Designed miniproteins, single chains, continued (5). Designs and how they scored, part 100

Each design is a single chain, and the fold is of that chain. pLDDT is the mean over its residues in the fold that is shown.

## One batch from the design tools (miniprotein)

Design m19463
Fold by ESMFold2-Fast:
Structure m19463 (fold): chain A 72 residues (1-72)
Amino acid sequence: LSPREREILEAEVIEALGLMYYSLGKKFNDKELLEKAAELLEKAIEMLRKAGAPQSRIDEAERILEEVKKAA
């Protein structure tokens, strides 16, 4: 893997973790889990931007973040 490919994959792992927190936060109506999900998704978006991921990929992550913020 190139350094850029590795950075994108690491961002995807952080995004997946954020989505897991989002799912649990919604299931248990837990605001702290929803806040953690938003923090992780914001971090993943920053990592995707730094790695130069396609804009469509960044837009997808941003839409997910908006959904999480509405739930919190």
Scores: mean pLDDT 86

Design m19464
Fold by ESMFold2-Fast:
Structure m19464 (fold): chain A 91 residues (1-91)
Amino acid sequence: VEELLRELMDAGARTMAKAVDLSVAKSIGAPELEVLELELELARAQKETALAEIKLAEALGNQKMLERGQNALKQAEELEAELEKKKAELE
């Protein structure tokens, strides 16, 4: 359980770092492709965080945490698919 909590915290920290990188890139007017690649990295980090939350929720039997993780995973997967389509159109 403590190892699963550490995994979730580490994934969350990576997601926050990617969100900061994306915010900085947008604020300085970085090229569209660079912003898109950072958005994809953030979506993938969000997916990993959601998977870690689901894993911890299952170990704890926490239904609310499980539902939150499942919803977050679905949103991250939908976002990743949309961003990959947009990247394909630019390449």
Scores: mean pLDDT 85

Design m19465
Fold by ESMFold2-Fast:
Structure m19465 (fold): chain A 72 residues (1-72)
Amino acid sequence: SKEKIDKALEEAGKLNQEASKKSAELIRKSFKEGDADTFLKTSEESLKLMGEASQKSKKLVEETKKEVKEKE
């Protein structure tokens, strides 16, 4: 149903928001520490966190969409 999809989209949004907040904190901390190696490492970690959140949110929405389609 639409309600299930809407809930999945909301949860996906929250996952992405949390990853964005954590990513921003990592980048901010790397600026404070002031070395290039730390910045490069935290930039890579930030991309990984965002990628993981994106994959989890995509899977959640896809699985919910499949359930709705199979009940047609």
Scores: mean pLDDT 79

Design m19466
Fold by ESMFold2-Fast:
Structure m19466 (fold): chain A 82 residues (1-82)
Amino acid sequence: EEFEEKLKELLKEVEKAKTEEELRELAEKLKKLLLENPELSVEEAIAEVLRLIGILIELDLGLISLEEAKKRIIDLIKRLLA
C-alpha cells in the first residue's frame, strides 16, 4: 500500500526533525499526501488537513513549542496508520 508506506516513511522523518523549518517541510509533504492519496473519506481527509494546518498556525503564533507541534503531527500520522 503506497499511501501507508509513504506515511510510515514520513513518520520516521518527523521523528528525526530538529528544526521548525524541517517540520514545516514535512507537514507540507503530509498535506500533499493526504490531498493526493487519501485512503480516508473526503470528509476525514479534509478534517486531518485542517487539524494539520491548525497545528502549524499554533506553532507560527508561538502558542506551542516545536516539540509539542512535532508530537501532535506524529500522533496524527499514527492515527492515520491505525
Scores: mean pLDDT 81

Design m19467
Fold by ESMFold2-Fast:
Structure m19467 (fold): chain A 61 residues (1-61)
Amino acid sequence: SEVSPEFLATLRRLAETMSPELRAVAEKFIALVEAGQQNSPEARELARRFELLLQEHIASL
């Protein structure tokens, strides 16, 4: 899946309002995508962790 510049900008803005853990994961993911490493194992692991943290946050509501 391709990540648009608009999506990355939105994610960065949202990361500013996230918990420290979610923010750290989002920022690392954005940095890897900007470096052209979006398909790296590290980027895939960060995306997976972000999804898990979001699901945990939603489940606590």
Scores: mean pLDDT 74

Design m19468
Fold by ESMFold2-Fast:
Structure m19468 (fold): chain A 75 residues (1-75)
Amino acid sequence: MSYSGAQGPFSGDTLKRVQQLLIQLGLMEPRPVDGVGDAALTAAIKRVQAAQGLPDDGVIGPRLAESLLALVESL
């Protein structure tokens, strides 16, 4: 499965893992993990972007996507 938009190349399953990681890291408030991007997820992504030295525009580019995927896969 695939999706388009501000969350980058993540599948729904991968996005759920990203949501879980963001909640565990304290970057996002505890909430149901549904694999759907929203304003809260976008805000958490901006925090990750800032930590990675990337533009904090809420859009998961290739560099951030690689970093997040590596972190998810190492979980």
Scores: mean pLDDT 67

Design m19469
Fold by ESMFold2-Fast:
Structure m19469 (fold): chain A 85 residues (1-85)
Amino acid sequence: MMEELEKRFLELVRRGNEILDEVTSKVDAGEPMSREELEEKLEEVERIIQELEELNKQAPSPELQRVIGLLKKLKKKLEELLASL
């Protein structure tokens, strides 16, 4: 089911980009993020990474690997922000 795999990939990428945009916008604006917000975003990013890795196991793709790498960088940034609280 190529259409279902593609739809799931696009959905996960869209959500990952939404989280990246939210975090980047708040950091750029100098707005503090709560521990609860950072933990929620971190948990969601981890879930998205896991689902993308499962998709990559089923249908390996350089694009999937690239997106996973970007989300892992976002995860690291969120972990660093949480650790600095």
Scores: mean pLDDT 81

Design m19470
Fold by ESMFold2-Fast:
Structure m19470 (fold): chain A 81 residues (1-81)
Amino acid sequence: SPLEELKALLEKYLSPEEFEELMEIIEKALNSTDPKEKQKLISEFMKKVAELLEEKGFSQEEINRILHEMLELLDQTLKEL
C-alpha cells in the first residue's frame, strides 16, 4: 500500500523517534475533515522532513527528490481513504 511504502521511506532516512513524530502528523492529516487543517499538517510534515534531512547532510537535490516521493505516496494514501 502507499502508506506502507511511505513508512518504509521514513524508516530508511529517519531515526525511530523522528519516524514516530512524523507518523503522528500524517495520522492527524489522514483523520482531518477540514481541508485547511489537512493542508497545514501536510505543510508541517514537508517542512519537518526537509529540516531533518538537511541536518543529516543531504543535498537540496536529494531532499527535493525524497520529499517529492514522500508527497506522492501521501497523496495516494489520502485518495484511498
Scores: mean pLDDT 84

Design m19471
Fold by ESMFold2-Fast:
Structure m19471 (fold): chain A 104 residues (1-104)
Amino acid sequence: MEEANRLLEKAIAYANKAAEASTNEKMKQAALYLAEAAQKLLQGDYESAVRYLLKAQQLIEESWEDANEEAKTYFEKAAAYLEAALAADPELREKVREAVAQLS
């Protein structure tokens, strides 16, 4: 679905901006994993996408308090675009749900 793909491309762009803006190494890695997750969703590799999302979630929980505001703003935009992509494509959302159930 073209709309979900467009939103995933925006998620990748903002995740890369978050990584580049980041002054905290864990925040930078979290943003890079978020970009990789969105890239894997574009490729139909849902298992790899979920693995990267779980890694991003762990690192963001460890680094959020110490992260700079510019990186936080870009990361929040990337996450919002990822959520918008899943909302725009119920089939994509279900595939991600299935992968989470298998990997968590």
Scores: mean pLDDT 87

Design m19472
Fold by ESMFold2-Fast:
Structure m19472 (fold): chain A 67 residues (1-67)
Amino acid sequence: MRGKLEDELLRNSPEEVRQELLRLEAQLLGARVDLVIAKKEKDKKAVEEAEERIRRLEEEIRRLIEE
């Protein structure tokens, strides 16, 4: 179900931080879908671009939860 990360933010952070996390999680899901498509198409450049996008989004989520 929902991760412990979301529960922690809902309890310890203002609503604006919660909304930003949900937005970043949606973008991360999209990037993961793009990665699956790129792997299916065997497009190495698209795979690398999607993996970098996933990494950057994960870093942004981490910064948001760490203040």
Scores: mean pLDDT 76

Design m19473
Fold by ESMFold2-Fast:
Structure m19473 (fold): chain A 99 residues (1-99)
Amino acid sequence: REEFLERLLKALREEMRKLGVEEEAIELLEEEIRYVFENNDFEDFEVWMMVFGHHLVPRLQRLEGKLTKEEVEEIIEEARKEFEKAKEEIEEKKKKLAE
């Protein structure tokens, strides 16, 4: 739902600003989250959020929150590759459940 997305993005912006993430990087994060949310069902979006967090959190820790736009672009690229693989694995598991 659009309302859920706006609340999620607001919370993300507030947390990223507290950590010292650059505004350009926050904007790119927001654009990617909107794109994934609008182009996937909610189940796939939840999978993407887990994958994205797996790439985002170590970089936030290493850089003490000082993420640049370039670093966010790298995170997005890696998360997209891993998300495609995760979707393939989910579809394979669904086939096994369908007998």
Scores: mean pLDDT 77

Design m19474
Fold by ESMFold2-Fast:
Structure m19474 (fold): chain A 82 residues (1-82)
Amino acid sequence: MEELRRRLEELLAELRELAREAAELEIAGVESPELQAREDRLLAELKEVLAQAPPEVQAEALARLGAIQQEAKAYVEEKLAE
């Protein structure tokens, strides 16, 4: 259990950093296939780990992931709309 929690925390931290960088690149109009592939891989790993985690841990991690994705998406959309 502790190992799963630690892995989730590491994955979420990496996803948060990637989401921030991806947002900045998107605003600049720059495509990064390597960053995109890394994000896809991390999301796939997160999904697999979440399937093995207890419901309470899943809910916590999914809420954090949702917040990360919402924040990045909203930031990009607002910046591009202006």
Scores: mean pLDDT 80

Design m19475
Fold by ESMFold2-Fast:
Structure m19475 (fold): chain A 80 residues (1-80)
Amino acid sequence: SALEEKAGAAVNRLAGGTETAPLEAAAEAIATMTGASVEEAREALRAAGGGETVSREQAGRALLAVAPSDVARPPAVPPG
């Protein structure tokens, strides 16, 4: 989907060719992409294990947590 392609491009841009990005920059980018508040994005990044900096995996995990439920979700591990 267009949202997933934009998400991938933004996460790659956040990393800037490095392994980590500042938490505040990642929170602002996720908020812009999802329409959520910067505070919600920051909380999602912290929940994903982020500190003062976040990895691309942590940023991707936070993005999926904040994204609207009307977007396609990745396959979830079955609850048992």
Scores: mean pLDDT 67

Design m19476
Fold by ESMFold2-Fast:
Structure m19476 (fold): chain A 70 residues (1-70)
Amino acid sequence: MELSPEARKILEEGVRKYMETGDKKYLDEAMEKLIKEYGVSESVAAAVISGLVLRESVRKNLKELEELGE
């Protein structure tokens, strides 16, 4: 099931912090907050985090390719 916009924003911010620092604690904190405050199951939170990490990796790689192509 798709998360609420607020819950998704929390995960996206955690994923961005993780991509900037390489520190997985930001993913763990975002996941824990989502489970505790929004009642999201651990499996659903893990699946969404994995998808968001993939999306941010693709976004970063595309931006780097665009900067190289200019």
Scores: mean pLDDT 73

Design m19477
Fold by ESMFold2-Fast:
Structure m19477 (fold): chain A 100 residues (1-100)
Amino acid sequence: AVPEEVKKEIEELREKYLKKLEEALKNKDYDTAIEIVKEFGKEMIELAKKHPEAKELIIEELDKFMVEAGKLMKKYNVPEEIEKEILRIILQTLSEIRKI
């Protein structure tokens, strides 16, 4: 079983980065939005390495992030090229975690 503290840390990271992403998208600061998603991916990879037992939960939280990020990108009329780059980063992060 995954420790409750680790589950909370993963969920709190998703909420924290989703909030940061929304602020960047609202301001049309797409360079910052891309960097936020990269930082989130890096932190999730490091968590998966530190807590391999939480790998499936981290994948589930990344899937939730991808769905919620997609809704935000639609809400703020993000250009298709930026949407594709953000989705590419999330999918690459999922691929790296699956290798752990």
Scores: mean pLDDT 89

Design m19478
Fold by ESMFold2-Fast:
Structure m19478 (fold): chain A 88 residues (1-88)
Amino acid sequence: RRELLEEAERLLDEAIAALEAGDYERAVEALRRMAELFREMGDEGTARVLERAAETIEENKDDKFVGEEAMSLAAMAVEIARLEYERE
């Protein structure tokens, strides 16, 4: 499980960097890959937040503000999942 969480954190960094560079396609791809990892870990809640963030960025690819807000929600969900894992 830790290995999947570390890969998800790596993908989060990639998604954030891609969005900051204006590469919304790469950011969406990374978020969707993270959602798959969280589903594999049994965390459907975090996976849904990540897929919704990817969908929001994809639907609003020309709106940087909306994309940044969606990414902030995705980052928060991943951080909460990490803290829950550390607490266990």
Scores: mean pLDDT 80

Design m19479
Fold by ESMFold2-Fast:
Structure m19479 (fold): chain A 77 residues (1-77)
Amino acid sequence: MLFEEVLRIHLARTPSEEARESLRRALENPEEYIKEMEEKLGRKYLLSEEGVFIGREDMDLEAARALAERIVALARA
């Protein structure tokens, strides 16, 4: 899933233990993590069937997918 791949890349590159723990929790339950973020920030996020995460309500799904694919490709060189 694309969202999980992006999270794993962030986990590998994050020096803060608090941030690493947050990312590990997101990896274990991506849907629950997104639900918590929606509640905390009062904003709706979208997770597509392909695992594309949209961090903004006004962000196009296609643009979000392209961004996530670029992050994954850059890390998988």
Scores: mean pLDDT 62

Design m19480
Fold by ESMFold2-Fast:
Structure m19480 (fold): chain A 80 residues (1-80)
Amino acid sequence: MRKVVEAEVETDTELELALDEAVRNNQILVVRYVEDGKEVEEVLDPKEALEKSIEIGVRAVKAAVDRTIAQRRARRLARL
């Protein structure tokens, strides 16, 4: 039976490392990330999900970038 491994990811690099480890160990990866202020959980089979893992990575990175931009924008507005 394939083992299930859980990983929380905020960047494409973290997702790539978790996916590579899951592939090497023949494991199913459960990825958690934050999208629109909600915690999202996705189940990735490494053999099915190169395409899905890229999409999830893009969404996770976008959420992190949007959060950083919002923080910087708030600081700049306070300075203007």
Scores: mean pLDDT 62

Design m19481
Fold by ESMFold2-Fast:
Structure m19481 (fold): chain A 80 residues (1-80)
Amino acid sequence: MTATIVVNGNTVGVAIESPDPEALAAELKAFAESLGAEVEVIVFGNTVGITATTPDGEALAAKLAEYLRSLGADVTVVVR
């Protein structure tokens, strides 16, 4: 699966495709919230979109990238 993570200050956006998008959305929300982020989730077809708000966007993005790579995702991180 492929994932894109975009960091803009305190906001981290994630877009990822999965054959089980609802399960992945729940797992990513729980993971980001466990790190203290406020998370909004959208599931559209096989695509999961997450927007997370955190005091340290780059640190959250790094942790999300590690988590997604541990699941076998090919992850691209963009910092703005």
Scores: mean pLDDT 82

Design m19482
Fold by ESMFold2-Fast:
Structure m19482 (fold): chain A 100 residues (1-100)
Amino acid sequence: SEWDKEIIKKVESLKFKPITQEEYDELKALFDRLVEEFPDHPAVRVARSMLRYFDLLPLSYNEKGKMLAKALYYVALSLRREGHEEVADEILEKVEPFIE
């Protein structure tokens, strides 16, 4: 859809501040909660698949953290579009501090 194209472009254009291991662990805990709350949601399923793929690569916590932050941002915008505004705002509050 046109919305998907615009959101993908927006997510791909995001620049992130360095992310530490501790910050990555906090973002990962949030993502794991979303998997439990929305296990069958299309955006969550896509994000899970992408993150599992990246876990196979020898990436730093900074690189993994940036990918996780992008995935969380995409999930938040998808949930907001569907009326899950409170959970979307929680995700964005955690992710937006890392955006340059």
Scores: mean pLDDT 83

Design m19483
Fold by ESMFold2-Fast:
Structure m19483 (fold): chain A 110 residues (1-110)
Amino acid sequence: MPYVVVDENGNIVATNTPYAEEMKKALLEATKTETFQELVPRVDSLAVVNTETKVSDVIDFLEKEFGLKYKEALYKGKRLGKDDIAKPGTVIGFESPGKPLLISLGYPPK
């Protein structure tokens, strides 16, 4: 799964794709959404989904790669279950055992 991890200053700290700047831009735009802001006070780490995938596939990937612990998933103000499809703009909240992470996942649709 293509990803970019951004720190609190907006700097890319980890990525597996040459398109990290486009994914970072999509992440920063998503931080302005009501869905993202609703999760900010409830979790320490946040992942924004840019490409349609299963919520469970995102959880499994981030728990394996970064040791994150799943808390909640939202799409346009509605809570998603693990078996639901995460459409572009879905925000998934996690707890980190270490430093809080902001993550962009999948290539933006445009």
Scores: mean pLDDT 83

Design m19484
Fold by ESMFold2-Fast:
Structure m19484 (fold): chain A 66 residues (1-66)
Amino acid sequence: SLEEIARKAFEKLEPVDEAKREELIERAVLSAEGWLRGFRLDRDSPLTEPLVELAVYLETEEIKSR
């Protein structure tokens, strides 16, 4: 699932605020779902995992910049 991919990616990036882990995962999944829909990609696409990982990265970077 997208949630599992996001959780695994989140663990690799070790976000600054771990108390917000659940919120970060939820936001990353929503962003990835939006991108998949926008690009008209299926969840089985080889781009799905990279897109979810990018969404997690962007959420962690936004927190670091504040």
Scores: mean pLDDT 73

Design m19485
Fold by ESMFold2-Fast:
Structure m19485 (fold): chain A 65 residues (1-65)
Amino acid sequence: SLAELRALADELAAAVRNRDGLRAAGAYSRIMSFGDAVDALPERYRRLVAALAAGDLATARELLK
């Protein structure tokens, strides 16, 4: 559901802010399982997911400032 996807995106954002790489990886993997539904997220969340797909936690943290 979109609500579950948003909750996972918020968990991902919190994990990135806390520098918790394992939690971030777990949330990211679960988000990716939603496939094209990720495109329904607000643009700021899509950019965060894209940064993490690139393996760039530093850029992901900048997006959360």
Scores: mean pLDDT 74

Design m19486
Fold by ESMFold2-Fast:
Structure m19486 (fold): chain A 121 residues (1-121)
Amino acid sequence: MYTLTGLRYEVKEYTTLDDVLPFYALPGVKLEVGKEYKVLLTYGMVPYDGDVLVVAKELGLSGYVVLRLADVDQNAESYPVHIGKVKVVELVDEKDQFGRKIDAKVKIVEVGEQIGRVVLE
């Protein structure tokens, strides 16, 4: 949801449609196989505050794309960490209701088990 000061989290490698990418997601939103979601994709970096980045590294998720879902408020005391696979359906240049960049529409291919939680202070 946030960027570090002076940094942007942008992924260029997934510019090809039909790419299947391993993902993790931090918001407590239930993801459904076969549904399409508008997202910002980031690769190898969490677009959140530094504490969330530390926990993501400890969970071994550095090779996964992070899904930031459009129009989802990420203001929560703790975030479950879900993993799975997504397919890039469409590249977009949009903003969500919170003014955050949205760069892809993805379809959920697989949803794995919750592998942990991030607790915010």
Scores: mean pLDDT 59

Design m19487
Fold by ESMFold2-Fast:
Structure m19487 (fold): chain A 62 residues (1-62)
Amino acid sequence: TLDDKIKEIKDIIEEEASKNGLDIDKNDIVEFAKELAAKNPEKAIHQVRKYPGEAIGLLKSR
């Protein structure tokens, strides 16, 4: 489901943030995951799995 995809995107970003010692608000991560999934959920999951660091960069540039 769409909710499952949003959860996976969120979990990947949270894991990457934790690995890099970044303290990012969970609500910001959830909102960002929803924004990415709204455009194309399949492409969004693929991109965050492949480039989680770039996803963090985009989130921080908001």
Scores: mean pLDDT 81

Design m19488
Fold by ESMFold2-Fast:
Structure m19488 (fold): chain A 99 residues (1-99)
Amino acid sequence: SAHTREQLRLLREAAQAVIAGDDEAARAKLEEMVRKRAEISGNYDKVPEALAKIGDWLDVLRAAGEEILQATQAALAGEPQSRLDELAERAERLVAEAR
């Protein structure tokens, strides 16, 4: 979906920033992911909780940044839909595991 692709793009950019040692840029991309999800859902009440988890998400990106970068780039480069869905679910699980 367009939402899934936008989240993958932002996750790719966050992974690139962490790999480059730019935690501030990575944090900004994760914050953009939170904001975009809130805009789509119309629910801003969960934004503070999601923002509080960004540190944990940065740790996950640091541990698996290269894998996340490669997976998101492959998905965004037009891999088959079934693979895109698998990679999106895997990326979301890696972020969720930081909880």
Scores: mean pLDDT 74

Design m19489
Fold by ESMFold2-Fast:
Structure m19489 (fold): chain A 80 residues (1-80)
Amino acid sequence: DGIQYYRQAVQYIDQGNLDRAQYYLRQAEQLLGPDHPMVLTTRADLYYRQGNNDMARQYAQRSLDIDPNNQYARDILNDS
C-alpha cells in the first residue's frame, strides 16, 4: 500500500506534475512513516523541484544520515 503510493509520487515527479506527486507522497508518508528512507529522499527531490532549496537540503541530509551511500540525495544536497 505505502510502496504503491511512493511509486505514484516518483512517477508524478518524473512527469513534472508536482501537485499530484505531493498528494501521493503524503499518502505514502501516512502508511510508511515520514522518516522512511524512500519518503525522505522523494521529499528532498520534490522540494528541490519546487525551488525550496533549504527544505531540499534538510531532507537530503536526513536521507544521508540513514543511508550515506545514497548518491541521489547527495546530488540534491550539492545542487541545492
Scores: mean pLDDT 84

Design m19490
Fold by ESMFold2-Fast:
Structure m19490 (fold): chain A 117 residues (1-117)
Amino acid sequence: NPLLDEGLKLLAQGKYDEAIEVFKKAIEETDDPDEQAIALSVLALAYYHKGKFDEAKKYLEEARKKATTPEVKFFIDLVEDYMKDPLKGATRLLFARAIGDPLAQKLLDYLSGLVLK
């Protein structure tokens, strides 16, 4: 998933506008509704960090409509929890990573990148 990985790297660097463009391209380039849901949820995070809360909510709702697997639905819940309460959301992400969730690991890598910059 090269576009999602590129977008997450940009997001971790605080390059929110560049991340938004890459995530929008990732959504257009895939026919997989779960990949679209993941891309929409991290697109929502980019808008959240820009203070565009209405756009963030819109894309998170679109992500929920696309998600088909329990794993992707859980990832969207983790993103929503982080947007509502970053401290509690980060705690839930740490728990999800501890039980081996790979999407939670990617989201924590993003959050670690933000803290280091």
Scores: mean pLDDT 79

Design m19491
Fold by ESMFold2-Fast:
Structure m19491 (fold): chain A 86 residues (1-86)
Amino acid sequence: MNEESRKLLEEASKLLVKLMNTDDKEEQEELVEKLKEIIRKLKENKDYLTADIILSQIRMIRSLLKLEGKDKYKAELLDKLIDEEE
């Protein structure tokens, strides 16, 4: 993993933490769009492994939200992100 990919992974992790801690739908949507931008930038740089790591983290969080029956809107936003990015 190069320095740029590491920074993008760290940024994605911070965005995911912020997403889990916010109940504001507008902020949730903005955070998901930023996550999409990071994933797309990694793919543009041919760093599919780091993109897959982030997507795996997103799938895990989405599954946890569904199991808890909590925050349906966050789970739906993450489902849409996964569908769009694979």
Scores: mean pLDDT 83

Design m19492
Fold by ESMFold2-Fast:
Structure m19492 (fold): chain A 83 residues (1-83)
Amino acid sequence: PALELLSDEVLEQLKAYEEEAAKAGLSDEEVIQGVVDILLKAGHEEAAKLYLERVKALEEASKIPDREEAVKKLKEKSEELKK
């Protein structure tokens, strides 16, 4: 489980970045790129990959007009990404 290897320092960097991004009014796309960059710089390539796959699943679900079907697909993808 790649996320269990995240150090407290990396978690603090992610939290600080999210706070700074919110203050700067960054777009969702810019925030996503920043989070990926922090994870890659720290050597957590698998965590960065899982984060991107989750974001992609959310984007795909947003294209589904049926809310219940969209939620079901997100839940199925979330379970898939846990393994």
Scores: mean pLDDT 69

Design m19493
Fold by ESMFold2-Fast:
Structure m19493 (fold): chain A 101 residues (1-101)
Amino acid sequence: AKKIKIVGSSEDPEARARAEKLAESYRKAGYEAELVEVDAGEEGIEKAGEIIKENRDTNGLSTAMANMAGLSPEMAKAAGAELLAEEGAETVAAIREKEEA
């Protein structure tokens, strides 16, 4: 079974509820899904960013982006900023290659 970590804000109950639903969806799909609670502090944001990057590398961009829904909007912006910038550029490059063929 594929393993996945889902980040959930400890301080935003609505974001946390989205993270819990996402984890349950992945478990039903045959994944070993772990819910990791992160705070809004610097260490929590860094940990969330690390998990988002791991999910991108292991399970793909759509999984990493869905994982950001478990965070508050400010935490998602901070933790996901580098991923969104890098993956946006790669997605554009992939589309251009398909149009060049």
Scores: mean pLDDT 70

Design m19494
Fold by ESMFold2-Fast:
Structure m19494 (fold): chain A 80 residues (1-80)
Amino acid sequence: DIYVNGKKVVVVSGTAPPGSLSLRLAEEAEKIALENGALSARSRAYMGSFEVTFEVSDDTDVDKIVAEIRKLGVGAEVKS
């Protein structure tokens, strides 16, 4: 696990299905993190993949955020 300034930082990487816009998936994943209690979120899109980086408090359910991101129909995994 990675901690920055006493806050846990989580990085989730996902793959975009063929015909999907990785930028759109990155933006939706960022929104999911923020709507599920992340303190901040930032996303990056690449060719065929994306990452979302978000900060959490001790009360944030990280597993719920990851599960909601997986509901976008993409492969998603925690990197940190």
Scores: mean pLDDT 74

Design m19495
Fold by ESMFold2-Fast:
Structure m19495 (fold): chain A 98 residues (1-98)
Amino acid sequence: SFSSGMGMSIMNIMINVSNNNVNGIFGSVTTYWNTVVNYYTSMSNGGVSSSGVSFMTINTISSNYISFINWVRNTYITNGSNQYIINTIDQAINSMQS
């Protein structure tokens, strides 16, 4: 299901966070974003549907990649990372906003 696919993507992000792998974190976030966009596009074309809560979250977050990265950061990264990893991610997000 779409929700199961999202769970696997989140697990991959958390694994890279626990390994302090900055490039792996961004790679996993980008993969998750692409998964979200693909499922949203499929739903818009009458394809795969998700649950109401997940669908609302996907519709809201998928409209903006920077908002998506900030949501992932606040939800999954800040509780599992040291300050160096958090600062590195924050610098990258700020660079994308500039």
Scores: mean pLDDT 59

Design m19496
Fold by ESMFold2-Fast:
Structure m19496 (fold): chain A 67 residues (1-67)
Amino acid sequence: TKGEAVAATLRKAADDLRKKGEEEVAERLYRLADLARTDWERAVALALSDPDPIVRAAGREAEEAAR
């Protein structure tokens, strides 16, 4: 489903950030990935409006995965 595609994309971005030691940003992306399974449009919108440019980039990638 689109929600699963968005969740997988956001979780992959979170995993990459966690490996780089960016735990706080990774945690926010994991929460958005969980939300995406229920409401992927809201998860993408929240990611695109995040103050962190890395979260916004992950949101754009997740939006593409849903299309």
Scores: mean pLDDT 86

